# Ledger of designs, part 92: designed miniproteins, single chains, continued (4)

Each design is a single chain, and the fold is of that chain. pLDDT is the mean over its residues in the fold that is shown.

## One batch from the design tools (miniprotein)

Design m15200
Fold by ESMFold2-Fast:
Structure m15200 (fold): chain A 80 residues (1-80)
Amino acid sequence: SEKEELIERAKEIIERGERLYKKAVEKNAPYVKLAAILAEISEADFIIDLIEKNPDIDLEQVRKDLDNIERGLEELEKEL
């Protein structure tokens, strides 16, 4: 289902964010970048919770929100 696809995508974003966080720590990235990566991870986790608890959730908006989170992680990765 579309919900299952979006939940799986959010989980993949969380895993990517966790890997990026570990690399950022290894590179001695500033606190601001570490906090930004954790914020993106938390946002993706929150979206999973919203999908699971809200049967009538706007899946188009969820898709856009996940696109924004992924873009945020890509920009943070480029800055490392």
Scores: mean pLDDT 89

Design m15201
Fold by ESMFold2-Fast:
Structure m15201 (fold): chain A 94 residues (1-94)
Amino acid sequence: SALEELLARLLAETDPARLAALLDELVDSLETVEEFELAIEALSELINRETDPALLEAVLAGLKRLLAKAPDDIEVINRLIGAILLAIGRLLDL
């Protein structure tokens, strides 16, 4: 799917500015709970492997924008908050 292709591009991106642009594209494209779940899983995997603080800061900014656009679904909201806290924790450890 187009979403799966975008997520694959996000996971392969090493430039913070380009990652930020792809995250903007991701935020604008997500509509359903299922799409938010897939995006959260991919971004959480990126956070767990990433050691570049600039890339982690871009992901954190993207997650905050996803939270602002999130559907009225408690599981999606809880997972986004969890991913945001994970990204903050990773940044504090670097």
Scores: mean pLDDT 86

Design m15202
Fold by ESMFold2-Fast:
Structure m15202 (fold): chain A 76 residues (1-76)
Amino acid sequence: SSERKKKILELLKKYFPEIPDEILEDIVNNSKDDDELLRKLVRLLTGSGRKQQEILDALEPIKDIEDKLKKLRELV
């Protein structure tokens, strides 16, 4: 929903203020679910490959999107 997208965008701005708003909006609008959003965000923050997968694996057991973003902030 548009309301959920707005809430996620505000969380992204809160935890990753160094990323331009236009890029965060693009990630939120062009991701089908939270898993795709996190893959795009992690790739942006870490580049690619093995490091991306290690971070995604660390986020897998966390279910709440805000808690996943807090953990991601700690890892990068």
Scores: mean pLDDT 85

Design m15203
Fold by ESMFold2-Fast:
Structure m15203 (fold): chain A 58 residues (1-58)
Amino acid sequence: RETALRVAEAVAETAGLSRATVLDPRPSPANIRRLARGLGMSPAEARALVRALHAAAA
């Protein structure tokens, strides 16, 4: 859980987003696109990352 929260913070900083946006259980398509572009990944990969981080942080 603590490790997941630290990873979420680092991911948010890299993508120029807030940690709350990265850990959103129902991320909007716009937030997923922003995260994907910030990290250089596909929207599907960004959705998988957000889902994994949310599950691990819960």
Scores: mean pLDDT 75

Design m15204
Fold by ESMFold2-Fast:
Structure m15204 (fold): chain A 94 residues (1-94)
Amino acid sequence: KKELIKKAIEHAEKARDYLNKAAELFGTPEAEEYRRKAIEHLDEAVSYAVKAGLPIAKELAKALQLVGEGDRETFKEAAEIVSKVAEKLKKEYE
């Protein structure tokens, strides 16, 4: 269980970083690549959270919806949600 939680945190932190880069570079081809990577890591974070029985799947699903809306502000909002989830998990389990 601890290993799955650690993996959920790692993927959430990567998703946050990629979402921040997508927002920063918004309107460029690079931003689209970072958005795609963020979605991949967010999906992994959800998968590990579900396997670990963590009650964070709803927050991560909201972040995925915001990324799907596809603008700079929704990327920033998604990154904020993911960041708070990762920090909460680190505080509780690290």
Scores: mean pLDDT 83

Design m15205
Fold by ESMFold2-Fast:
Order: sequence, then C-alpha cells, then structure tokens
Structure m15205 (fold): chain A 65 residues (1-65)
Amino acid sequence: SALDEEVARVLAAAEALKAEYGYSDAQLIDLLRKELEHSQKVESPEKAARVEEIARRVIAALEAR
C-alpha cells in the first residue's frame, strides 16, 4: 500500500541518518515525535492524521529493535 511504502521510505531515511550522523534510535524517535507535534499544529486534520499514522508505525518499528 502507499502507506506501507511511505513507512518504509521514512525508515530507510532514519537508517541513513544513523549511518551518516550517528543518531540513535531513541534520538530518531524523539525527532519524529517533535515533527508529529509540529504537524498537528500547522497541517490540516487530514494531513496531520496521515503523518501521525506514518510516525506511529515508524516509531513502533524503531522501538522493536
């Protein structure tokens, strides 16, 4: 699905940030939570809900490691 592809893309970007800048999974989770908070304040409810679903799935995948 488009959602699964988007989650995979964000997770791949997180792995690139770990490799290039040395971010931990905990630091990436913190960044994702901050981005979600920002999205909820500035985006439409429909766009914010989509960002929330993507962030929730990416955070769950990172926490499962």
Scores: mean pLDDT 79

Design m15206
Fold by ESMFold2-Fast:
Structure m15206 (fold): chain A 93 residues (1-93)
Amino acid sequence: SAEPYRKALEEALPQLTEELEQALASGDVDGVAEILAKIAEEGDPDLLGPALDYVYLKLSDKDKYEAVKEKAISKVSNPLALLRLNAPPSVSV
């Protein structure tokens, strides 16, 4: 179920999606948070929801997911992006 989110992100933001996959594969919480902040900054807030759901599905560890969210929130000032970051995941594992 993670694959549709990855494809949507890859079509819109191919370089950031590649960087996100690398950070997730290495377990780099700080790197994942930085890439989510960059997705928020690219100006399409509709991509941030899918990106968060993708990260949630890939990490499986809720403590790591919460750490990623807290770090990303600290890097973002856009009110709409902050609302998206503070929303619960649209999917469950």
Scores: mean pLDDT 76

Design m15207
Fold by ESMFold2-Fast:
Structure m15207 (fold): chain A 93 residues (1-93)
Amino acid sequence: SAEEAIKTGKELMEQKKYEEAAEKYIGAAREAEREKDYLLAGEAYFNAGQAYLKAKDLEKAKEAFEKSIEALEKSENPDEKLLEEAKANLAKL
């Protein structure tokens, strides 16, 4: 499930396995998008962007933040703070 993939991603982040964590978050985001849970997809893509930044993969971090913004803008209940944070991170790349 998307929630289990997010949990695994968080555990991988604690282990400093940032690229593997990012891949789990991307998987969770895609599953959330299939279920049209755009808020969860946006959160998962944002977490993937943060993980890719720690992994020093700036291109994948940029793509993840762009996908986070797209998902959050499709959400019926926009997380305006998370959207602002995703845009701020993208602007620094």
Scores: mean pLDDT 89

Design m15208
Fold by ESMFold2-Fast:
Structure m15208 (fold): chain A 72 residues (1-72)
Amino acid sequence: MEVEATLANGKVIRIELPEEMTVNELIEKLRAAGASDEEIEGIRNAVSDVNAVITAEEAKHALERVGELAQL
């Protein structure tokens, strides 16, 4: 599943996600796509457990939430 996300710095990224992944795997994909250390820390703080298995749809919602918080 391909998802678009707006990072806190205003950068738009596109990443291809498997159907399920760990939060750590999502973090690695975001880092590879150009997410900052500050963005990565925001995701870690939001999920509490970086070893949790999440679906591609849950990953998409997490990315959308980070973008929404950046608008505040």
Scores: mean pLDDT 70

Design m15209
Fold by ESMFold2-Fast:
Structure m15209 (fold): chain A 82 residues (1-82)
Amino acid sequence: LAEEVERTAQQMAEEAREAGDEELARELESLKPVAREMAEKNPELAEAVKLMMEGEAARARGDFEKARELRERALEIARRAE
């Protein structure tokens, strides 16, 4: 989980940088240690964050159907984690 969230954050940071959003790329890179801590404290929230990040990456590629699916799954998990 932590490794997957870190990998997704790195991928999204690269895509944000290619899109010209340097601030978003910097923020995503800074989330790596937070992602590890979150995965240890609440694995369900870490999974939801991973899915949200993958959804944004899919949307950046123009895969809106996959982005929507991943976002819906992330929201379901986040609601359960409450």
Scores: mean pLDDT 71

Design m15210
Fold by ESMFold2-Fast:
Structure m15210 (fold): chain A 63 residues (1-63)
Amino acid sequence: DELADTMVQASEILRQYAEDPEKFAEEAKRAKGVLEQIYTLLEQMREDREASERARREAEEKA
């Protein structure tokens, strides 16, 4: 499902930009920067989530 959702979201974003060629050229540069920031944040959040799950498992063992 995540793969399907990612493909749908990517297709929708690309379709929206493709529908407005003149704005696409200007927004594409901005969008690239924003996407890089979002990707970095998502990776950090994924690591934080894995750390939290490990801490939860350790707490369960100590209980």
Scores: mean pLDDT 68

Design m15211
Fold by ESMFold2-Fast:
Order: C-alpha cells, then structure tokens, then sequence
Structure m15211 (fold): chain A 92 residues (1-92)
C-alpha cells in the first residue's frame, strides 16, 4: 500500500489531464482509507496527506481555473472523508 501510494503521488505531480488527475486523487484516497483501516499510525497518515496536498498543488499549475476549483473541491471533500474514517477506526 505505501509503495503504491508513493507511486500515485509521483503520477499526480506530472498529470496534465483533468479526468486522469481526478482518478489518481481518488486512488490515493482509497489507499489512505485502506491504510487507516489496517491500523497505520495517525502520524504516518498525516505525512501522506501532506505529500498528497503537495502533489496536487503541483498538478494544479497545468489546469484551467475552472478545473483547479473543481479539483480543490474534490480534494477537500476527500480530506473530510479521511477524517471520518480515522474517527471510525478509533471507535472501541
């Protein structure tokens, strides 16, 4: 999972196609949720969220203003969903 996630971040940084960028961000989100459910430490999840944010911001330079707004919206929604998954995983 971690090796695949790092590969996805590198693909995100280079992506110039809007639809493919959304698919890659969705894949990164799926991998992060799988890691949370597998009991990966919050500190490691925080590191990967930071790396995802950095990769997405680099990719945004290649998009139109309208596409940038949509990607940022999708990214913020997925971040909120990750935080919900973290809360659920900690429930006794």
Amino acid sequence: MEEELEKVFKEIEKETDYDKLLELIGRAHQLLVEMIKAGVEDSKIDEYIKKLREAVEKALENLTPEEKERVRFEYDVWLALIEIERVVAKKA
Scores: mean pLDDT 80

Design m15212
Fold by ESMFold2-Fast:
Structure m15212 (fold): chain A 77 residues (1-77)
Amino acid sequence: SLDEELLKKKGFSDEFLEYYKKLKERVSAADIHRALADDEAEDPEVKEYVAAYSLVYDIVVPESLKEEAEALKKKYF
């Protein structure tokens, strides 16, 4: 489960947390693994989920997903 209180303390908005939870219900674990291993992953929801996951866990965003991460920051931060 998400530690929503910790994420809010770190500056994540309620809007971002709701967006992230909805992405999780639409993206399968297999699609996430494929996106991390294959630059050709075309599913925008998978790309957005990996970018959001990187922001949530303070992981370096992959270069191929930096535009998605910056769009999320602009929208929710």
Scores: mean pLDDT 70

Design m15213
Fold by ESMFold2-Fast:
Structure m15213 (fold): chain A 95 residues (1-95)
Amino acid sequence: GSVTVTAPDVTVPRGGTVDLTVTVTASEAGRYTVVVVDEETGELLGHATVEVAAGGTVTVTLTISGVTRSRTVRVLAFDENGRLVGSGTATITVV
């Protein structure tokens, strides 16, 4: 099935905390693992597991603390078998 993952671009003051709202839409019912990683370094910034109904949409908020640098994050969705089924990007801008 198809999985769509989206997150908004956000701004944060230096050293601040970001609540990144990730939206997952799946054509097939299942349990999906969402991970947020730094695109440059591959650092794991947050993760959550969500249950989605067939053709459903869920939102999950991932908290990233102590943001001292602007970064592009990749949002990755894995199915219950650990297969990458969806991805998106968002920019965190330190102001």
Scores: mean pLDDT 86

Design m15214
Fold by ESMFold2-Fast:
Structure m15214 (fold): chain A 71 residues (1-71)
Amino acid sequence: MIKLKVDLSGLSEAEKQAHLALLADIAIQEARTLPKEEALELLEKVREVALSHGDEASAARLEAEIARLKA
């Protein structure tokens, strides 16, 4: 089991949200260059990180990309 680690403890709420949004953007861009199975694993790992920090907006964007790949 691979787990992404992101330390946001020293950041303001706005900085946390900006950092998570950037991670989601990078993950979506990378997923478009990867095979489907690897793309799904990457998107699911980053979604897990977003949810662990309460970023429902980034989690929703990642979930939409996961659903699109599964369709």
Scores: mean pLDDT 76

Design m15215
Fold by ESMFold2-Fast:
Structure m15215 (fold): chain A 77 residues (1-77)
Amino acid sequence: MKITKEEFEVARLLVAGKTVDEIAEELGLTPEQVKELIDKLMEKLNVKSREELVRWLEAMGVSKDGKVPKELEKFIE
């Protein structure tokens, strides 16, 4: 299972409590592109909700300040 860098950056900002609009502004994307990346990431990780996605990332060690463990980088292109 491969996660793109953009999908992962969106997920990291979701863990930090950012809204779709805030993530779009920070990454230079549209809100629609952010929603598409969230949906693709949820499909790849086989999670059914954004809340489940955030809990999965927190369990993997992604912190509220957006710090990512290097082990999770193995799933990023």
Scores: mean pLDDT 75

Design m15216
Fold by ESMFold2-Fast:
Structure m15216 (fold): chain A 97 residues (1-97)
Amino acid sequence: MEKAKEAIEETERTAREIVREIEKLDKELGERARTMVEILTGQARKAIEEGNIEIALGSVKSLGLGLTRLGEQASPELAKKAAERMGKQAKKIEEIL
């Protein structure tokens, strides 16, 4: 489970970088994105602790979609960046399954 925990930690770091970029463009969208990261990465960590990697993957995919949608409201370039970076994190977790 250490490898899965590391993947979730890396996902949270990636998501927080995207949140910072959103926040630079729009403070309100950045705050919403930050809350989304806290909730969904918290759910993913709990799922990993319970041995449910599939549920953790679902939370990461939901986070990626949410960040892409909030990013789109700030900038199309940021939406694309969020989709690409979060998609890579989801794929890494799928490879652990």
Scores: mean pLDDT 86

Design m15217
Fold by ESMFold2-Fast:
Structure m15217 (fold): chain A 74 residues (1-74)
Amino acid sequence: SPLEREIHAELQRLEAQIQAIIDEAGGVTPEARARALELLKQWLAEFKARYPEVKVNEEMVLKSLELTLEQLAS
């Protein structure tokens, strides 16, 4: 659907921004983790405001980021 394509594009932009933070820091540092988490929280707030019909499990999304960052740090 058009909505699914738009959401996918937003997620790709978010992933690129998180990757840029990690690259700028030279890896998954505590500072990079904090910046990525802050960006994700801001992105989630804006996403919920833009797509109020989409039910977002914020806790699961945050956990997914934490697991991804742990994997990248290994």
Scores: mean pLDDT 79

Design m15218
Fold by ESMFold2-Fast:
Structure m15218 (fold): chain A 57 residues (1-57)
Amino acid sequence: IAPLSDEEAKALKERALELVKQGTVSSLTAAGILASALSATGHDELSEEVKKAVKEA
């Protein structure tokens, strides 16, 4: 798996937060997948922000 740049990781975090705002089962699932991708590429802080948003939604 190719590593994400910091810029790409920030863009994925913003995407995931928009999905959380949509509030559907599908969008929350997609946000969780993006959080896992952030963690897998070494962006644990951004991953935790997304996971927290999903959990609080």
Scores: mean pLDDT 79

Design m15219
Fold by ESMFold2-Fast:
Structure m15219 (fold): chain A 92 residues (1-92)
Amino acid sequence: SEEEKEKIEKGLKFREELNSEEMEEKVKEIEELANKVMKLAKEKGKEEEALEKIREIKADMVDKLRENPNTPAEELLEEMIKKLEKLKKELE
């Protein structure tokens, strides 16, 4: 879990474009979606399951960045949004 967390942090820091205003808005959207997912999961008694799935989504994006460092940040953020929306629907 700590190794996965460090891997995620390194992947996010690698992308300088995440500091742009447009990317900051996408990151904020991801954080808001993750918060909504965790709130729903808490109401359903699935907090640990949802937290693990969110970690897996983030880890997958970091792995994609490592395999192809030219992958656009916007594309990776959009895929995270899609996966979080799917997780939200699964918890409903």
Scores: mean pLDDT 75

Design m15220
Fold by ESMFold2-Fast:
Structure m15220 (fold): chain A 68 residues (1-68)
Amino acid sequence: MISEAQAEALLARLTAELEADPRLTPEQVATAREQLRHLLRYAQARGWSLAETEARARALVAQFRAAA
């Protein structure tokens, strides 16, 4: 199970990666961040490992970047 601190750190890191992408609008970044928060809450509720959570979160980020 991921801790609250691990979830916050992962969210901050992935949000920074999205914000650094010049092809993404502020609205698209906000939408991606909301989806990441939802995924992280689900991961905590289901007892996912940090590795599983990071892999799924990175896949979500990749989907947003591919759609740009």
Scores: mean pLDDT 83

Design m15221
Fold by ESMFold2-Fast:
Structure m15221 (fold): chain A 64 residues (1-64)
Amino acid sequence: MEEFIQQLLEEAEETLRRHISDPARLAAYVAALRQHLQWLADQGYSEEEIKEQAERMLSLILRR
């Protein structure tokens, strides 16, 4: 699970870096994503469910 979340966060950071030039904002979004995805894993959500939530959160961030 740890490596799965780390891979999702690295992909998310790469995507966000293309849209967010402020490193402080980028770091804040990545930290928020890490916290949320880790919480979902702690609650027993599957890798598929965690990936779907990560994709949804990225879409919401990129829409603003």
Scores: mean pLDDT 80

Design m15222
Fold by ESMFold2-Fast:
Structure m15222 (fold): chain A 83 residues (1-83)
Amino acid sequence: AVVDQLTDAFVSGLKNRKDDASLRTFAVTEIAPRLADVPAEEALSVLNTAFQRALAKVQAPAAKVAKLLAFAKEALAQVHPEL
C-alpha cells in the first residue's frame, strides 16, 4: 500500500538524511512520486497518515521532523498543484 511505502520512506529519511538539502532531495525523489498516482483529495491525508506512523517508529529532533514534513508538503504541491 502507498501508506506503507511512504511510512518506510519517512523512517529512512528521518534516520539517514543529515542536512536540509538531502531532506529536500529525499522529499522530491522518494515521497512525491509515491503520491503522484494518489487522487489529490486523498494525497494530503495519505501523506499525514504515513508521516504519523513513521514518527511512532523513529525518534528524530523536532526541527528535522518539521523540515521533512515541510519539504514533503512542498513536493506534494508540485505533483498535485490543485492542492
Scores: mean pLDDT 81

Design m15223
Fold by ESMFold2-Fast:
Structure m15223 (fold): chain A 82 residues (1-82)
Amino acid sequence: SDIEAAIEALEEALRLLEEGRVEEAIKVLQDALKRVRHPVARAALHEALEALQEAKRKGDIEGAKEALRRSIEGLRRALEQE
């Protein structure tokens, strides 16, 4: 499903971010947005992408990690309500 695909992309981006690979994390989310059509999944990916781009500009890596974890939790809750 699109929601499951978005969760997988967000988990991969979070892993890359924990390794300091911010530009690769951004690319993972950009690539996911090209494939995912579900509005809830797209909104979560866009919010996470904005957080990563802000982290790249300002160095707020911890804020970006928190944003990604929040997006993952939100999408997991959306799956439970299906």
Scores: mean pLDDT 85

Design m15224
Fold by ESMFold2-Fast:
Structure m15224 (fold): chain A 70 residues (1-70)
Amino acid sequence: DEELKELLEKVKKALASPKFWELPTEVRAQLKGFEEGLKAALEGKELSKSAEELKRETEQFLKDNEDVLE
């Protein structure tokens, strides 16, 4: 799924940013959660939510936090 891969790359970029450690604790925790969820979805592991729901939530989170994620 190319959209899941693109979202994972955006999340990885945010996590690798030198600004990551300057982000609010809640934002850092959510980024880690989305990274783990997207990796699990791409590996075909069982999820607590659908891949479509995870994709939608990740897209919304990145949009809502774009000013702090760079």
Scores: mean pLDDT 75

Design m15225
Fold by ESMFold2-Fast:
Structure m15225 (fold): chain A 69 residues (1-69)
Amino acid sequence: MEALDRALELARAGDLKGAAEVLREEAKKSTGTLKSMLTLTADQVEGAPDADRAAAIVQGLQNALRQRQ
């Protein structure tokens, strides 16, 4: 998912707000479980204490979605 890759890059760069906004925009285009997961992940990224934690949160979502595809 291109949005997750971009969110990960922004989180690694320390732009936590930008990473969360990318996830929220993707959530607006999504439905069901994916929309809920993207919204929750965006909130967690925005509330992260540092870039490393935010990047780990995004990577966790990428791994969860890859495991279920």
Scores: mean pLDDT 82

Design m15226
Fold by ESMFold2-Fast:
Structure m15226 (fold): chain A 75 residues (1-75)
Amino acid sequence: MSLEEQLAKVEAEIREILDEIVASGDAAALEQTRQVLAETLQRIRDENLTESDLEGLLELALETLERLKEIKEKA
């Protein structure tokens, strides 16, 4: 599997978990999710990650997915 295919798969998993958190209606989980996404975007900027930095984007996406899974488990 290519890095691009791996990133696309992780992105799909993130979208699925986001849908589940939104469906839960848990205000605390929604706020924590917003914070995680804001931190992810800030790290992209701070590390100067571009669309060609597939390895860095994949690593960050995997970290984001893990944090979102933890939020879902606590919701």
Scores: mean pLDDT 81

Design m15227
Fold by ESMFold2-Fast:
Structure m15227 (fold): chain A 83 residues (1-83)
Amino acid sequence: SMEEEMRKAIEEAIEAGEITREEAERQLEILRGLEAVRPLLDPAEQEAWRALAEELRSLPLEERIARTREWLAAFRARRAAAA
């Protein structure tokens, strides 16, 4: 999955010294957030995530994480507005 690919890329980047420990922890927290919401997604949200994941394949890790964070923020905002 895209989440697994991003997690592996983060681990490889920290081992290579390309990112700081603090940056890696922030990126991993974003992935943990995605994993936590994944079982809560409705069919339309699942389809939207699949479409975004396709776009992320052509982007570097930093942009993949940024786009994932933005998507999660939008998801949480929608759920907060519905409450």
Scores: mean pLDDT 83

Design m15228
Fold by ESMFold2-Fast:
Structure m15228 (fold): chain A 100 residues (1-100)
Amino acid sequence: METAERIIAELRARARERGVSMEEVLRERLKAASDEYTDWVEANEDKLTDEDVAELASKAYSIPKELLLEAMTTEEGKEKLKEIVQAIRDAIEAERARRA
Protein backbone atom coordinates (compact mmCIF):
# COMPACT_ATOMS: atom_id res chain seq x y z
CA MET A 1 0.00 0.00 0.00
CA GLU A 2 2.66 2.58 1.01
CA THR A 3 4.76 1.67 -2.06
CA ALA A 4 1.82 2.30 -4.42
CA GLU A 5 0.97 5.60 -2.66
CA ARG A 6 4.61 6.73 -2.98
CA ILE A 7 4.71 5.87 -6.72
CA ILE A 8 1.38 7.65 -7.34
CA ALA A 9 2.58 10.73 -5.40
CA GLU A 10 5.79 10.85 -7.48
CA LEU A 11 3.86 10.46 -10.77
CA ARG A 12 1.45 13.21 -9.68
CA ALA A 13 4.33 15.53 -8.72
CA ARG A 14 6.04 15.00 -12.11
CA ALA A 15 2.75 15.50 -13.97
CA ARG A 16 2.12 18.75 -12.08
CA GLU A 17 5.71 19.96 -12.66
CA ARG A 18 5.36 19.42 -16.44
CA GLY A 19 1.68 20.40 -16.81
CA VAL A 20 0.70 16.96 -18.20
CA SER A 21 -1.33 13.96 -16.96
CA MET A 22 0.07 11.10 -14.86
CA GLU A 23 -0.85 8.83 -17.80
CA GLU A 24 1.44 10.86 -20.09
CA VAL A 25 4.35 10.66 -17.59
CA LEU A 26 3.92 6.88 -17.34
CA ARG A 27 3.66 6.55 -21.15
CA GLU A 28 6.94 8.43 -21.64
CA ARG A 29 8.68 6.24 -19.03
CA LEU A 30 7.36 3.06 -20.67
CA LYS A 31 8.62 4.24 -24.07
CA ALA A 32 12.06 5.14 -22.66
CA ALA A 33 12.31 1.75 -20.91
CA SER A 34 11.21 -0.07 -24.10
CA ASP A 35 13.86 1.78 -26.15
CA GLU A 36 16.53 0.99 -23.51
CA TYR A 37 15.49 -2.68 -23.51
CA THR A 38 15.78 -2.88 -27.32
CA ASP A 39 19.26 -1.28 -27.27
CA TRP A 40 20.34 -3.53 -24.37
CA VAL A 41 19.13 -6.74 -26.10
CA GLU A 42 21.01 -5.77 -29.30
CA ALA A 43 24.25 -5.43 -27.30
CA ASN A 44 23.76 -8.32 -24.82
CA GLU A 45 21.11 -10.68 -26.26
CA ASP A 46 22.54 -13.80 -24.53
CA LYS A 47 23.23 -12.19 -21.11
CA LEU A 48 19.81 -11.07 -19.84
CA THR A 49 19.60 -11.72 -16.07
CA ASP A 50 16.58 -11.54 -13.75
CA GLU A 51 18.24 -8.49 -12.17
CA ASP A 52 18.48 -6.73 -15.57
CA VAL A 53 14.80 -7.46 -16.29
CA ALA A 54 13.80 -6.16 -12.84
CA GLU A 55 15.86 -2.97 -13.31
CA LEU A 56 14.25 -2.20 -16.69
CA ALA A 57 10.75 -2.83 -15.30
CA SER A 58 11.59 -0.68 -12.25
CA LYS A 59 12.49 2.23 -14.56
CA ALA A 60 9.30 1.75 -16.61
CA TYR A 61 6.84 1.62 -13.69
CA SER A 62 8.85 3.30 -10.89
CA ILE A 63 8.28 0.08 -8.87
CA PRO A 64 11.12 -0.91 -6.49
CA LYS A 65 13.54 -3.39 -8.13
CA GLU A 66 13.45 -5.58 -5.00
CA LEU A 67 9.66 -6.04 -5.28
CA LEU A 68 9.98 -6.94 -8.98
CA LEU A 69 12.61 -9.58 -8.12
CA GLU A 70 10.23 -10.98 -5.45
CA ALA A 71 7.44 -11.08 -8.06
CA MET A 72 9.71 -13.14 -10.35
CA THR A 73 10.50 -15.68 -7.59
CA THR A 74 7.45 -15.86 -5.27
CA GLU A 75 3.65 -15.96 -5.47
CA GLU A 76 3.45 -13.42 -2.62
CA GLY A 77 5.62 -11.03 -4.65
CA LYS A 78 3.32 -11.48 -7.68
CA GLU A 79 0.24 -10.58 -5.62
CA LYS A 80 1.95 -7.48 -4.15
CA LEU A 81 2.98 -6.34 -7.66
CA LYS A 82 -0.57 -6.92 -8.94
CA GLU A 83 -1.99 -4.74 -6.13
CA ILE A 84 0.52 -1.94 -6.82
CA VAL A 85 -0.18 -1.97 -10.59
CA GLN A 86 -3.94 -1.91 -9.91
CA ALA A 87 -3.58 1.06 -7.52
CA ILE A 88 -1.57 2.98 -10.17
CA ARG A 89 -4.23 2.17 -12.80
CA ASP A 90 -7.00 3.34 -10.44
CA ALA A 91 -5.17 6.63 -9.80
CA ILE A 92 -4.71 7.28 -13.55
CA GLU A 93 -8.38 6.44 -14.22
CA ALA A 94 -9.44 8.85 -11.44
CA GLU A 95 -7.31 11.63 -13.00
CA ARG A 96 -8.85 10.91 -16.45
CA ALA A 97 -12.36 11.17 -14.93
CA ARG A 98 -11.48 14.55 -13.37
CA ARG A 99 -10.14 15.85 -16.71
CA ALA A 100 -13.22 14.71 -18.66
Scores: mean pLDDT 75

Design m15229
Fold by ESMFold2-Fast:
Structure m15229 (fold): chain A 77 residues (1-77)
Amino acid sequence: SEVELAKEAKRHAEELVKKLKELLKQGKISKDEAIEKLQQMRDTLQKMRDSTKNPEAKAILDETIDYIDKVIEEIKK
């Protein structure tokens, strides 16, 4: 279902954020590299959102995109 696909996309986005935060803390990646990877995830989520018809799935994707945007702003500080 589109809802299950949206939930999986959210889980993958959350796992990416966790991994990037760990790599940043360890000095293994730059802030710019982390932001680039998050922007790539955001683009993927936006494309999924644009092709999604189910309102519940759209809401999950919109919330996930907003979450990624907030994480990007956090990293920029």
Scores: mean pLDDT 89

Design m15230
Fold by ESMFold2-Fast:
Structure m15230 (fold): chain A 78 residues (1-78)
Amino acid sequence: MRKQSSQETAKGIADLDQSVDQVERDISTVDQGRQTIDQARQLGQKVLQRDRTFGGLLIGQADLAQDRIDQIVQRSLS
């Protein structure tokens, strides 16, 4: 169980990082970025039921990714 939770968390974090980088390059991808954040939160909640450390870490990284995307959006709205 712990090995799978670690792998799922690592993948979720990698998906979040790629999503934020994509939004920084192209603001039109913001909806896709927000979908990736929602998917990471859902995965984090499932992982949290098995391993609170890895689930909490993934949810925390999703919150940070959302803050980064929100900052990009605010900057684009001038």
Scores: mean pLDDT 81

Design m15231
Fold by ESMFold2-Fast:
Structure m15231 (fold): chain A 68 residues (1-68)
Amino acid sequence: SIENIDFTGLSDAERNEALIEWLRKNGLLETAEEVERILREKGADDPEGQEEIERLILRALNERAAAE
């Protein structure tokens, strides 16, 4: 679960890097690429971009759980 990642005390950039690394390690490569795209287009400080990233991750995790 994404809740197992400790984002406490990280900067926005460090948190986003840790998130992308977690996605790649869990085989969610397409989701990692999409997150990187959103960060490039909207920036790390955009609340709408952060909500979009969270929705993509939750969707990917739910689809993975349903496929298992």
Scores: mean pLDDT 71

Design m15232
Fold by ESMFold2-Fast:
Structure m15232 (fold): chain A 81 residues (1-81)
Amino acid sequence: SAEERLRKGAEKAIEFVEYAISKETDEARKKELEEIKEILEKYLEGKVSLEEAQKAQDRFLQIVLEASRATGEKIVFDQKT
């Protein structure tokens, strides 16, 4: 289901967000990544909606693409579920 896929995606996204935070040099993006991580963690605990979690994941992807363009660094994601 979409919920199961998003939940597993959220667990994996938290790992990638933590990695991205450790590599981020832009303070505004770092704060946004920390907010995304908090939303995803709250979703796993049933405290936020599916819509909120989906929005957070979409925003994370946008930040990754923006950072890749700005710094020349690229993050590769494996999707296996």
Scores: mean pLDDT 73

Design m15233
Fold by ESMFold2-Fast:
Structure m15233 (fold): chain A 74 residues (1-74)
Amino acid sequence: SAEELEKEAVKLEILLGLFRIAADTNEWLGRLAESQGKLDLAAQQYAAAEHDREVAREIEERLEKVKEEIQKLK
């Protein structure tokens, strides 16, 4: 139903926001570690940020499909 799809869209919007914040935070922590000469820690934080951005992209693609389905039910 349209109601179920709208609930799913809200859930995906929240998750998308959380993964974007996590990615930005991990990237910032990576730069901080790099500035302190902690290169192994910096690499781990940058890898975590890249993973979070990949997850965010997948959530965004799913959200676009859900929004398209909602618009078809109008």
Scores: mean pLDDT 89

Design m15234
Fold by ESMFold2-Fast:
Structure m15234 (fold): chain A 70 residues (1-70)
Amino acid sequence: SQADVDALVEAVRAGDVARALALLRADPSLMTQPTADGRTVRETLLELARAGELSEAGERALQQLLLDFP
């Protein structure tokens, strides 16, 4: 759902690895689902990292998600 997509993006922004993992364990397809702007969640998170919008904890959370949910 859009709420789950939004919750996943916010969990990564906050560096909340436990919440991000819980969301993806419940629905592994979230990384491939569209965000409000039409990009996938994976693409959106990678763009946030490139733009410097993620904290160090957020970048570490994203790396963990990419390892566990390729």
Scores: mean pLDDT 83

Design m15235
Fold by ESMFold2-Fast:
Structure m15235 (fold): chain A 82 residues (1-82)
Amino acid sequence: MSDEELTKKTTEILKKEGLPNPEEIAERMTDVAKLLLLYRHGEISIEETIKWLKEKTGMEFDEETVRSMAKLVDMVVRERSK
């Protein structure tokens, strides 16, 4: 996945959640946080998420870690949309 595509898809999720200035927020998010948010919203599979996280960070994450982190990122986004 390209950096432009990742940012664009993240921006669309933030728009749907009702956050102000979703483009600016997406640009300021880490690639890890963007990938986790995409996974949480069903835009990418767990296997794709693990693959892209490894490509972006050089670190290999297990499925349970990814699911837990994705839930936390989603909770932060939802809290900011209130």
Scores: mean pLDDT 82

